# Designed miniproteins, single chains, continued (4), part 78

Each design is a single chain, and the fold is of that chain. pLDDT is the mean over its residues in the fold that is shown.

## One batch from the design tools (miniprotein)

Design m14871
Fold by ESMFold2-Fast:
Structure m14871 (fold): chain A 100 residues (1-100)
Amino acid sequence: GEKEKLEEAKKLLEEAEKLLEEAEELLREAKRAFEEGNLEEAKRLAEEAIKLAEEALRLAKEALKLIPKEDRELILRAIALILRAIGLIFDAELLLRKVE
């Protein structure tokens, strides 16, 4: 029912947020490794950050499909997580381009 979909959407958003927080920390560590000249570590951490952000993006998109159209707060939360994941993937890909 609608209540079950809402509860599932909330769980997906919570997991997406957790994965994004982990991905953001990995990207910060990747940037530090790059600044220190550890290019192989920077590459590994950036690639790991991308994988977590891609999974977060998938979960946030699935959550968005389950949210009732009248629940504006959850829709905005899902959209914010989607945009955050896309931005992180873009930032990490730019770092990978520098370590090539």
Scores: mean pLDDT 90

Design m14872
Fold by ESMFold2-Fast:
Structure m14872 (fold): chain A 71 residues (1-71)
Amino acid sequence: MRIEAVRVEVSEEDGETVLRVTLTLDDGSVREFTIVTPDREAAERVVAVLRAGVGRSVRDTFLAVEAALAA
């Protein structure tokens, strides 16, 4: 399954940077989820990975998100 579009809303809550993510997939489905990051730097890495994920598989993009969060 391929990512067609990504929308990310960034907010700061209780000292954490929270990403509210909406993915539009190649089957026309929409997936919404929240990623909690410990700081702005981690959030910036995750946002960059999600944006680079457009046209890529959901699996590969999520593996890259996990790597960005662990950095």
Scores: mean pLDDT 80

Design m14873
Fold by ESMFold2-Fast:
Structure m14873 (fold): chain A 70 residues (1-70)
Amino acid sequence: SVEEIEKLALELYEIYEEIEKNGSEEDKEKAKKILEELSEKLQKAESAEEALEYIKEAIKKLKEILEEAK
């Protein structure tokens, strides 16, 4: 549902903000690239279900950046 997409988008934003505040310049560049790739995929998404999967994938990639930064 749209509500589920909004909830995941909020989680994505929170993780991105943490990287922007505490990450290295390299980590910030990686995060920006992930969001740019997500934006492109979302523009091509044919369904809410497909959009949901793309957002989940982006969240996973951003969490990997945070984990590696520790």
Scores: mean pLDDT 80

Design m14874
Fold by ESMFold2-Fast:
Order: C-alpha cells, then sequence, then structure tokens
Structure m14874 (fold): chain A 62 residues (1-62)
C-alpha cells in the first residue's frame, strides 16, 4: 500500500492498539501514512476518523 491509495476493508476490525481504527468489511479508507510493513494510518470515508489499521485487512480498490 502507498500514501493516497483508496482501499477497502476485507474483514471487520476493532482497533486494539492506541490510535487504532474500528471498521466493517466493505468500508472504504484512504491511506494517509505507511507506518511499517504491518500497519498504515488511514482515514475512514464512512466516519472521517483516522487511525492505525493492519495492512492484512485492506485491499486496493481497482
Amino acid sequence: LRVGDLVVATEDYRGFLPGGLDFKKGDQLLVEEVVDDAFVRARSLKTGKVGLVPVSHLERVE
């Protein structure tokens, strides 16, 4: 994933880390920062909230 990517959640997720984001399968998010190999900071297009999300739960919109 890259900054500016539009992504869709492949699974429901509840943030367990400080600054984590909650989302449902099918929710669209915008990648704002690549933190590491496992996590990005993304903005939920549904709620407008920003938080850490696992890369494993995201897929690029094509």
Scores: mean pLDDT 78

Design m14875
Fold by ESMFold2-Fast:
Structure m14875 (fold): chain A 71 residues (1-71)
Amino acid sequence: AMKEEYRELAKELIEAYNNSDEEKIKELADKAVEKGLTSEETAEKAKAGDDAAVSAILANLIKAAGLVAKP
């Protein structure tokens, strides 16, 4: 299920970020690139600890999961 997959990835990214799990953040950033949800450049910034890049990946996962509120 496409939406369930993106929802799970968003949950894992939030958890990894809150736990400062750098290895898991790197894994999830790579998965986001593989799924076309972010650029390799943004993923490399997220892997380097750029909070804005992690936030951008999370926002794209939330949109793909259909979790964005209606207007």
Scores: mean pLDDT 77

Design m14876
Fold by ESMFold2-Fast:
Structure m14876 (fold): chain A 106 residues (1-106)
Amino acid sequence: DDELLDFLERYGSPEVREAARRVREWRGKDISKLSDEEIDELIQALRTVLREVAAMTGDIETLKLLEKADSLSREEQVEVILQAAEHYGLTSLAELARKILEKLKE
């Protein structure tokens, strides 16, 4: 996870670099006090990082699922993000997605 985030922050597009920095910032931290706007920004950051992973690995099916997330509820978007993170073995990103999902179900 650290190696992936370091790579994306260094070599990604400006959007991907910002997303990787945001994921790094909140990874392993308490998100319970984040506003709805901050949660939305974090969801989009996770989605951007995972879309880049899918694109880099040629994983067209996961890329399509993440693209379709725009038409889903906030909770459903996070469920797709969690599934993609688990699929790639990105343990710290999966843990962050689970924390977001728990907060949204409150």
Scores: mean pLDDT 84

Design m14877
Fold by ESMFold2-Fast:
Structure m14877 (fold): chain A 61 residues (1-61)
Amino acid sequence: MPSLEEVLEEALALLKADPSLSPEEVEAARQRALELVATMSPEQQERFKKVLLEEIERYKA
C-alpha cells in the first residue's frame, strides 16, 4: 500500500483541482489532516489511510 504521506498528497491534489475550493481552504485542510494524523494511534492512522485511499479511487472512477 502507498504511504500515508502519498495518500494525503493525492487527496489534497483532488481538493486543489476542485474549483469550488480556494487555495486557502486546501492549505487549511492539509494542516488539519497533519494535526489529526499526529494525534492518532498507528492503528487509527492505518484505518484513516485505507478509507482515504478507497475514497480517492472511487472519486477518480
Scores: mean pLDDT 75

Design m14878
Fold by ESMFold2-Fast:
Structure m14878 (fold): chain A 98 residues (1-98)
Amino acid sequence: KKEEFDVELDAAVVAIALATLYVIGKRTGSLSPEQLAGLEEALDLVAEGINTRDPEKFREAAEKLRELADQSTDPEVAAFLRKIAERVEEIAERLEKL
């Protein structure tokens, strides 16, 4: 029952959350140029995962988000990135079962 739709919707919500963090971080200067570049890479990987339905793309995105979290000096940004990475890993696992 809508498992495919629910996975794609969850991935789209993750993409919106990452894009929102990018826009806010760039506008406020709260994210470094290196962190912004890393977010763009993670967002591109999520978008590619949605388009190709390749769970490995989501795993690559999750790894990139964890790296960004480890490099973050803001504990709230780090916590948010780790939660999104966990969500992205769950998307990969759900995709493999479809």
Scores: mean pLDDT 83

Design m14879
Fold by ESMFold2-Fast:
Structure m14879 (fold): chain A 70 residues (1-70)
Amino acid sequence: MEDEALLERLERRLREAEERAARGDPEAAFDLGVLMVAAAVLARFSEDPAVSERARELLERAAELLARVE
C-alpha cells in the first residue's frame, strides 16, 4: 500500500533527523519541518486508520524534536 510505504520512509527519516538534532545539526530543523507536514497530510487524508494513527504519532514526535532544535 502506497500510504504504508510512505509512512515507513517517514519513520526512517525521523530516526535519522532525531540523531542529527541531538548533535545540533541545523539541517535537522528543516528535515523535521518537512516530516511534520508529510505526517500531518498522511494523518488527515489516509483512508487506513492504522496508518493515520501512526502518522499522528510521527507528527507528535517530530514536533517535540523540532521544539528542541536551536
Scores: mean pLDDT 80

Design m14880
Fold by ESMFold2-Fast:
Structure m14880 (fold): chain A 87 residues (1-87)
Amino acid sequence: LEEARRRAVELLREAIAAARARDVERFLAVAAELQRLIAELEATGTPEARELAAKIAAALEHLLTYVATGDPAHAAAAEALVRELEE
């Protein structure tokens, strides 16, 4: 689980960087890796894995909205969720 959390933080930071750089191709590639990680965690079925999957999904949803709308509030929300995962 801790390895999955570290991987999620790394991938979310890459997704934030790609989104800010307007690199849609890289953003979608990283988003696909995050979606695979979410599916793997949900398949595990533990409460801790489900909580981690929900947080990753929430952060990714904010980033998808940021890429679509340019609204910086969604980028800030994603960053706040990443900081929670680091604690």
Scores: mean pLDDT 83

Design m14881
Fold by ESMFold2-Fast:
Structure m14881 (fold): chain A 57 residues (1-57)
Amino acid sequence: GVEELLKEREENPLSKETLEVARETARKLREIGDNIDKGLALYKETGDYELYLEASG
């Protein structure tokens, strides 16, 4: 159950460091995804490829 998973994480300190790295990576991936989605929306509405490139980075 959940209690066993919490105990396992508490007994393995490396898992906490791995979770912090995973959180940072997930945050960066979400930011990239949001920028791509914004760029694609602009490109679909305007047909302007330069706006897509500027928004997506």
Scores: mean pLDDT 69

Design m14882
Fold by ESMFold2-Fast:
Structure m14882 (fold): chain A 74 residues (1-74)
Amino acid sequence: MVEEYIEEIDRLAKEAAKAAKEGNLEKAEEYIKRMEDVLREGLEYARKKGDEEAIKELTKRGVEAGRLVAEALA
C-alpha cells in the first residue's frame, strides 16, 4: 500500500539524518540511496494505479525527507 512507502521514506530519512549528525557519511549515503529507491518504487506503484492523490502525497513526503537530510548535512 502507498502508506508503507511513505512510512519507509520517513524512516530512512530519519536514519540518514541521524547517521549524518553522527559523522557517518557512508551510512548516511546508503540510507539516502535507499530512500530514493523507495520513493521511485512508490511513485511507480501509484502511477500504475492511477492514484493521483497518492502521487501528490509521495512527492510531498519525498521533498520533506530530502529537506530533513539536507539540513542534517549542512
Scores: mean pLDDT 84

Design m14883
Fold by ESMFold2-Fast:
Structure m14883 (fold): chain A 66 residues (1-66)
Amino acid sequence: SSAREEALRLIGEILRLIGELMDLERELEKNKDDPEKVAELQKRIEEIRARIAALKAELAALPPVP
């Protein structure tokens, strides 16, 4: 169904963004002593978290897949 195809697309996008989030969290740990870099990375992490939340909301709004 179109709903199933859309759900799989959204899940794929969410998983890709989670991978990017994990990479940024590793970079944050590596740069913990650099306040400017920490601030930059935290901003990017929050932007990705907001995107994931938006996609999860879109996924939740889809009709139930039988």
Scores: mean pLDDT 86

Design m14884
Fold by ESMFold2-Fast:
Structure m14884 (fold): chain A 56 residues (1-56)
Amino acid sequence: SLEEAIAEVKKLREELRKATQEYRDALNAGDKEAYQEAFRRVVELAKKLQEALSKL
């Protein structure tokens, strides 16, 4: 339903904000492995958000 699609977009936006903060924290800490992993998660969530938005 449209309501379920909107809920999914909201959830993905929240997860993307959290992942972006984790990426910034890891980058500031100079932890290369951590920021590479966090960046990969940001990219994955951004792709999922794009897909969810395409259904609206």
Scores: mean pLDDT 85

Design m14885
Fold by ESMFold2-Fast:
Structure m14885 (fold): chain A 61 residues (1-61)
Amino acid sequence: SSMEQQLIKAGEEVRKEIKELAKEAGVDITPPDLRSHGKPLSLEAQRRAKEGMKKEIEREK
């Protein structure tokens, strides 16, 4: 569906943003897998995952 494709694209963008933040902070971190049972996570779940990764990057500084 178009919604599933949008969620996949959003997840890829979130992962790219996390990689960029980690690179700027000089931290080696693996972006999270934004899927569950082969389905993309909801936008809210993706947002929570992104926030968690930002906090982890900040802690590694």
Scores: mean pLDDT 76

Design m14886
Fold by ESMFold2-Fast:
Structure m14886 (fold): chain A 106 residues (1-106)
Amino acid sequence: MSTLGLAVLTGPDGRTLGALLQAQGEAARRRAREVEEGLRAGGVPVVGVYPTPEALAEALRRLAEEAGIKLTSLRIEDGELVAETEGQDRLGGEAAGVASGTAVYE
């Protein structure tokens, strides 16, 4: 089964700067589109959907640099993005995985 990753970057003023999704495989990419639509409907800007955790991490680093946010640590553990900043920024990450061995998707 495929793991779907989510990272949200918040600026020092508390505004959401963007959400980034990671999905590998066709079924995970389909699920990522549903999550992307939900985020956009909620008013969260979606930066993109990336094929690997490393591609998501690179895109997050670029977004942070463009926003003037300094990342002191950025890594992926068990499909979840772990990031630290210097200063007042907030970073969040969520990994949506499947716990079952069944590869059936609607």
Scores: mean pLDDT 60

Design m14887
Fold by ESMFold2-Fast:
Structure m14887 (fold): chain A 61 residues (1-61)
Amino acid sequence: STNERLLKLIEEKGIEEARKYLEENNDTVGLQILDNIMKTVKTDEEAIEELKKRIEEYKKS
C-alpha cells in the first residue's frame, strides 16, 4: 500500500528525503498522505508511529 511504501521511505531517509522522492516520482497520493501526517507530527519517529497506526486501521477495515 502507499502507506507502507511511505513508512519505509521515512524509516530509511526521513521526512524531507521522502517528500523529495515522492515529488520526483509524481506520487500525488503519497504526498497527500505525507502532508496530512505533517499537520500533526514534527519528527520522523512521530511520522513512523502515525503511519503504523494508519496501516493497522486499513487492515482492520
Scores: mean pLDDT 79

Design m14888
Fold by ESMFold2-Fast:
Structure m14888 (fold): chain A 68 residues (1-68)
Amino acid sequence: MEKYEEEIKKDPNNAEAWENLGSLLLREGRFEEALEYFKKALELDPSNELAATNYKFLEPEEEVPFVK
């Protein structure tokens, strides 16, 4: 986790770092935090398929501006 946090601090536009952190949180069962990080990754890179797939999986009932 800390490794990706350092990457984000160095380059906050690194969508891959946000996506990796979200994936880690998803594995830990921290779904709300994972959702926020995947959302951030998609804000930076809307073409990130992994972040988009995981975001859709976690929030299919929630209002999503880019999917709604």
Scores: mean pLDDT 70

Design m14889
Fold by ESMFold2-Fast:
Structure m14889 (fold): chain A 93 residues (1-93)
Amino acid sequence: MEEKKKKEEEEKKIEKEMEEAAKRAIEKTSGEREWSEEELRELLERMRRAAEEGAPEEELEKLREEVRNLSPESVRKLYELLRKEGLKQLEEK
């Protein structure tokens, strides 16, 4: 398979995994806290940094707590932002 085919497979895999993760997060999230887009972007940046740096379990648990306290709409927006950034990174940026 060519590199282009591999990238296409990764994009589809990420998209499906993000959709499933979003559904699971929404089902488990009973929070009523609505976050602004700025707050969601800051949370996303913290999650990215934690993943890239191999953050300790304690920090990961705090991030999970923040996600659980979000409203379903805020969780959906967070995963939309995550998906867009992931897809851009696979393409070029």
Scores: mean pLDDT 64

Design m14890
Fold by ESMFold2-Fast:
Structure m14890 (fold): chain A 75 residues (1-75)
Amino acid sequence: MELEEQARATARAAVEQARKAPEEKVEEVIRSLEAEGEFGREAARLLREAREGADPEEIVERLTELILEEAEKLL
């Protein structure tokens, strides 16, 4: 499934960057996402959880689902 594969790849990259990037850089990205509305706000929340030591695989799956739900609105 192309869409699911792309969503999971995007989610994994975002979670990896959120965990390894400096705090100030991550906060800038999170604030930008929060300004984009409901989708961005939920994505920002998941990235904050990843930074706080949540299981990265759990956050990747939740973010993948969020991306897929947003994509379904366009179908």
Scores: mean pLDDT 77

Design m14891
Fold by ESMFold2-Fast:
Structure m14891 (fold): chain A 71 residues (1-71)
Amino acid sequence: PISPRAARLHALGEELAARGRLEDAAKAYALAVSEDPSYAEAWRNLGRVLERLGLHELAARAYAKADELEA
């Protein structure tokens, strides 16, 4: 099961991203994957936000982590 703290940080990231607060969303998602590195959805959403910030290399690494966990 996903850590409750990681789930809350992921939910915060989703809210921040929906409001266009991309840097804050990236921080929340980064904390979520730090709390639970197996949280594939949080890695995926981190990648999406990093793409929107233009950080394409970091986004690719986050997507690779999500893909590895979902394989």
Scores: mean pLDDT 88

Design m14892
Fold by ESMFold2-Fast:
Structure m14892 (fold): chain A 82 residues (1-82)
Amino acid sequence: AAELAEALRRAAERARELAEKVLKELGEEEAAELLREAARLLEEAARAAEEGDFERARRLVEEAERLAKEAAELVHKALEEK
């Protein structure tokens, strides 16, 4: 069951890295904040998965996906306006 937790932790690291780049290169503070929150939820989901609480892990992943989608929409709009 370690595979899911490891994958979620890697996803959280990538989300944090993307948030930093989005902020520095596009100036999209709101999108960066959404990506950081998504990363936090993915870390929490990894912990829930390690504890065997797959229902909680699923809910946290779903919320992280929603925030990531909102961040992507903000990034897309910023790029479209240039």
Scores: mean pLDDT 84

Design m14893
Fold by ESMFold2-Fast:
Structure m14893 (fold): chain A 99 residues (1-99)
Amino acid sequence: MNKERAEYLRRLARRLEELAKEMEADPETPPEAVELVREAVRLLREAARALEEGNTEKALELVRRALELVNEAAGLTPNLELETRLSMLGIGLAVLIST
């Protein structure tokens, strides 16, 4: 179960990293929003490692922090398509916390 959750977090991190590259290419997206998404990617990769080490408490805290950063980045993102994609990835993180 923790291995499957860690793989899910790594898949979300990869999707966020790809989205951060698209956000960086958008001239209307502030650099601060891109930095928040990149920090969320780092936290999710740390959370996946914590899950594999059996530290579920640390992993959940890192996922909560990543979710906060994704939500903040969405609020700063003027492009509706990019904002929607950020919000959908945030929902994916929220589901994991709720399970």
Scores: mean pLDDT 86

Design m14894
Fold by ESMFold2-Fast:
Structure m14894 (fold): chain A 74 residues (1-74)
Amino acid sequence: GKKIAEAYAEQAEKYIRTAEEMLKKGAPIGGIKFLIDSAREYVEMARKYGASEETVQELEKRIEELEEQLKKKE
C-alpha cells in the first residue's frame, strides 16, 4: 500500500543521505557503493508499492549525482 511505499522511499533517502555524508568524509568507496546499491533497491520497492513518480525521480536523481561524485573519487 501507499504507506509501505512511503516507508521504502524514506529508507532510500536515509541511505542516500548517509552515502552523501560518507563521501564528504572520504570514507571507503566500497561502503559508499553498498549504500548506493541499498538506496536503489529501496527506490525500486517504493515504485513497486506505489510511490509517486515525482518521489521516485527525485531519489533516482540524487543517486545519479552520488554515482557521478563517486566516479570523481575513483
Scores: mean pLDDT 84

Design m14895
Fold by ESMFold2-Fast:
Structure m14895 (fold): chain A 60 residues (1-60)
Amino acid sequence: PVITAPLPGETEESRLAMKLILKYGRDEAVKKLAEKLGISEETARKLVDDILKAYDTILS
């Protein structure tokens, strides 16, 4: 099966994570994202890391 993944900034979750990272930095973005989405910090950290990894590829 074909897997299609959204690019950074295409989903609401990705955009929120990006904004929080840019405003507060990675560690604080994880905490704020977990609070805003009602998820664990581990899940928020994974999401933030996925966004940063994809964006690092674009920004490098």
Scores: mean pLDDT 70

Design m14896
Fold by ESMFold2-Fast:
Structure m14896 (fold): chain A 86 residues (1-86)
Amino acid sequence: RERVRRETAISEETREALLALIRAADAGDVEAVREHARKVVEAAKEEEGAATLLQMIAGIARASPSTPAEVREVLEEAAREATERL
């Protein structure tokens, strides 16, 4: 159903920012995580799907023992900020 697809749709810019965020988190690059998380939080003001995906990414990072604590903290903060702006 196309309506369901539209309700979960995100822009290409938001998709690129989310992919960049995931790559930065996997690399343990805290500064890159902060930069890309900020872009996703901004996108979440217009796109509900961005906030949902950011929450999922933060949850995965929390469950992963290989993710640095600082990266987890940045992702949890960004996910909270994105959700609060809904």
Scores: mean pLDDT 75

Design m14897
Fold by ESMFold2-Fast:
Structure m14897 (fold): chain A 82 residues (1-82)
Amino acid sequence: MLEKLKEKLKETYKEDKGIAEAMATMAVSVYLKAGDYEGAKEIAEAMLEADPENKRAWRLLAEALKKMGKYEEAKEYEEKAK
């Protein structure tokens, strides 16, 4: 499921960036609430594969990293997302 979701997210980004960002935000929220912090991280990373400069993706990645206890890494991405 996660791999298929990552693939669909990257395909959607080619057609509509706003829809892809909304999908990534929703997916990250679902995975974080389920306690799957690695899954949430992978969704954010899939967005960065599509657009390395995407501020929404950096914010989502930072959120997942904080849940994983990786505060130093999360801080780095939060600074980029300002």
Scores: mean pLDDT 82

Design m14898
Fold by ESMFold2-Fast:
Structure m14898 (fold): chain A 95 residues (1-95)
Amino acid sequence: SSNTDRISDLLDEIGDITLEIMQTLEKQGNTHGLGLFTLQLGLIHDAITNNEPKEKIIDLVNLMLEQMKKVAPELSEQAERLKQLLIELANLLSS
């Protein structure tokens, strides 16, 4: 279905930008930033898979972006894009 196709496309884009952020942090030796990013993504993933309220998912996504802006400000654009994709996914899953 068109909804299933869009969810698939979003998951692919989320995967791609997540890998880009993680690989960049690893290459920079930003172990602290990588640890925070992976922890926040794990919390977001758990909230999505456990069908938590959309508001909780959005709060976790906003926290991820806030933390990334502090620990890896050079990745702010990538983190903003990841936020947009995750919010779109949360909206589709709640509709």
Scores: mean pLDDT 88

Design m14899
Fold by ESMFold2-Fast:
Structure m14899 (fold): chain A 60 residues (1-60)
Amino acid sequence: SDEELEKLAKEIRELLLEAREKGVFTEEEIDEILDKLFEALNKKDLESLKKLLEEIKEKL
């Protein structure tokens, strides 16, 4: 659902900002993650969003 997509996107962005503040990702890596986020949102790919969320959490 669109609501689930929005919730995951928000959570991904919040964790990505936290990871950036902790110095876990370079600016290049952040750009790559944002590209993946936009691609998954454009495709409404819930599973890709979940995978992206877990990848970010793994680095924290």
Scores: mean pLDDT 83

Design m14900
Fold by ESMFold2-Fast:
Structure m14900 (fold): chain A 61 residues (1-61)
Amino acid sequence: KEEDLEEGRRLKSLGETLEKMGKLEEAAEYFDQAARLFERAGNLEEAKEAREKAERARAKA
């Protein structure tokens, strides 16, 4: 579960980098993956935040 937390944070950072590059669809996919990992880790707040980031990225695409 700690590995899931670490991987989720890594994917969130990658999503943020992709968003800055204008790769909004790819960013959304990474945020969705991060959200699933945060859910598995029991971090529902970070999971919700990641999902919201994914939705915002898709809205901009």
Scores: mean pLDDT 82

Design m14901
Fold by ESMFold2-Fast:
Structure m14901 (fold): chain A 81 residues (1-81)
Amino acid sequence: SAAMEELKRRLIEVIEEVVEDEETRKELIKIIDQAIASSSDLEETIERIENEMLKVALRRLSDEQLKKLFERISEIIKEIL
């Protein structure tokens, strides 16, 4: 769907802006791709992305980067829903 494609595009842009580590970027982008491939329901896809990305972010990002990433993700979700 157009909403799924826009969600993916905007989330990847935010990851590339906030996350400097290439390996972490690839892991987060893979989560987005897998979530979108697994469901056609936008709200379910968003919940899965948030939950799986939080696990990676807690393990790999600083508290400052984590906060910035999820604040930007929250803004994107509010604009799409």
Scores: mean pLDDT 86

Design m14902
Fold by ESMFold2-Fast:
Structure m14902 (fold): chain A 69 residues (1-69)
Amino acid sequence: SAAEEALREALAAARDALVAAALGEALTMIQNGSSPEEARAVLLRAAESARENGDEAGADQLREVAKSL
């Protein structure tokens, strides 16, 4: 699927461990039959948590990937 491909590409390019973990969770959800909307919600929640912890770059990356789903 387009969502699975986008998540695989983002995960391969990820250099931040927290970002990689969130992308891996979203990819596993899609592979297990979850909708792109459910995977997007997970990425957006992870982005909010990253921002609250001062990781603005990680939050921005997760939001960008979520928009591609």
Scores: mean pLDDT 82

Design m14904
Fold by ESMFold2-Fast:
Structure m14904 (fold): chain A 64 residues (1-64)
Amino acid sequence: AVEELRRFLESSDPRVRAIAREALELAERGMPEEVLREVVRLLKQGKLDEAAALVHRAAQELEA
Protein backbone atom coordinates (compact mmCIF):
# COMPACT_ATOMS: atom_id res chain seq x y z
CA ALA A 1 0.00 0.00 0.00
CA VAL A 2 2.64 2.59 1.00
CA GLU A 3 4.70 1.97 -2.18
CA GLU A 4 1.59 2.40 -4.36
CA LEU A 5 0.62 5.58 -2.48
CA ARG A 6 4.11 6.95 -3.20
CA ARG A 7 3.51 6.26 -6.90
CA PHE A 8 0.26 8.25 -6.74
CA LEU A 9 2.31 11.27 -5.59
CA GLU A 10 3.59 11.36 -9.22
CA SER A 11 0.03 11.45 -10.63
CA SER A 12 -0.92 14.18 -13.11
CA ASP A 13 -4.12 14.77 -11.09
CA PRO A 14 -3.44 17.11 -8.13
CA ARG A 15 -6.44 15.66 -6.24
CA VAL A 16 -4.90 12.17 -6.44
CA ARG A 17 -1.57 13.54 -5.18
CA ALA A 18 -3.28 15.31 -2.25
CA ILE A 19 -5.17 12.17 -1.16
CA ALA A 20 -2.03 10.01 -1.43
CA ARG A 21 0.00 12.51 0.65
CA GLU A 22 -2.65 12.61 3.38
CA ALA A 23 -2.88 8.80 3.46
CA LEU A 24 0.93 8.52 3.79
CA GLU A 25 0.92 10.99 6.71
CA LEU A 26 -1.81 8.94 8.43
CA ALA A 27 0.17 5.73 7.83
CA GLU A 28 2.95 7.22 10.02
CA ARG A 29 0.33 7.77 12.76
CA GLY A 30 -0.76 4.12 12.72
CA MET A 31 -3.50 4.00 10.07
CA PRO A 32 -4.39 0.31 9.56
CA GLU A 33 -2.97 -1.46 6.48
CA GLU A 34 -6.52 -2.50 5.45
CA VAL A 35 -7.57 1.15 5.21
CA LEU A 36 -4.43 2.06 3.23
CA ARG A 37 -5.16 -0.77 0.76
CA GLU A 38 -8.74 0.46 0.34
CA VAL A 39 -7.54 4.02 -0.36
CA VAL A 40 -5.20 2.60 -3.05
CA ARG A 41 -8.06 0.63 -4.64
CA LEU A 42 -10.34 3.69 -4.72
CA LEU A 43 -7.59 5.82 -6.29
CA LYS A 44 -6.99 3.13 -8.94
CA GLN A 45 -10.72 3.23 -9.77
CA GLY A 46 -10.76 7.04 -9.97
CA LYS A 47 -13.19 7.26 -7.03
CA LEU A 48 -11.51 10.34 -5.57
CA ASP A 49 -14.47 11.48 -3.45
CA GLU A 50 -14.70 8.07 -1.74
CA ALA A 51 -10.92 7.92 -1.24
CA ALA A 52 -10.87 11.41 0.33
CA ALA A 53 -13.83 10.56 2.60
CA LEU A 54 -12.12 7.35 3.77
CA VAL A 55 -8.90 9.24 4.59
CA HIS A 56 -10.84 11.91 6.53
CA ARG A 57 -12.75 9.26 8.51
CA ALA A 58 -9.53 7.42 9.38
CA ALA A 59 -7.95 10.70 10.51
CA GLN A 60 -10.86 11.30 12.91
CA GLU A 61 -10.57 7.74 14.31
CA LEU A 62 -6.83 8.26 15.00
CA GLU A 63 -7.67 11.45 16.98
CA ALA A 64 -9.38 9.31 19.67
Scores: mean pLDDT 80

Design m14905
Fold by ESMFold2-Fast:
Structure m14905 (fold): chain A 83 residues (1-83)
Amino acid sequence: SAPLSLILEAIGEILRAIGLIIDAEKLNDPEALKLAEEALRLAREALRYLDQGKIDEARRLLEEARRKIDEAEKRLEEKRKEL
């Protein structure tokens, strides 16, 4: 079975991405929305690979999701400073 730590990481990234989608929609930031939606897709795909025992592929998807989340968070922070 997949490591519990990776499953929890994937769930955490899903929840973070959902929060960023909501924030991006409220701020009318289409680029941040796109990044958050891509992160959600990647984190959900990582859970699917963890269910299949494909640990290395899941790790790569979680790393990509994290990069997209970080970029969306940074974009939304900068947009808040411009308001």
Scores: mean pLDDT 88

Design m14906
Fold by ESMFold2-Fast:
Structure m14906 (fold): chain A 95 residues (1-95)
Amino acid sequence: SNRESLESLKRIELASMRDLGVPEEEIKRVEAEYEELLKKNPSAEELSELARSRPEIQALEQAVQNTVSGKADMPAELSQRNAASLARAQQLAAA
């Protein structure tokens, strides 16, 4: 569902921000933005627009697609993160 997709995007982006060492203050701000969107029960079009506006999510999705299709290994930036980051990226591809 759109809500489940948004919850997945939120989890993946926040986890990626933490892995990159983004300050917790900034992470809380982004989390609040997702919580506001979740309250509005976003449409598929709104979810698509959000994904396009979030470069980190787009990069993770592309990296997962390249890895799953055998076209490339996971980028060095993502491979430096813990094993949970890969699992989160794979979950994004499955959504």
Scores: mean pLDDT 61

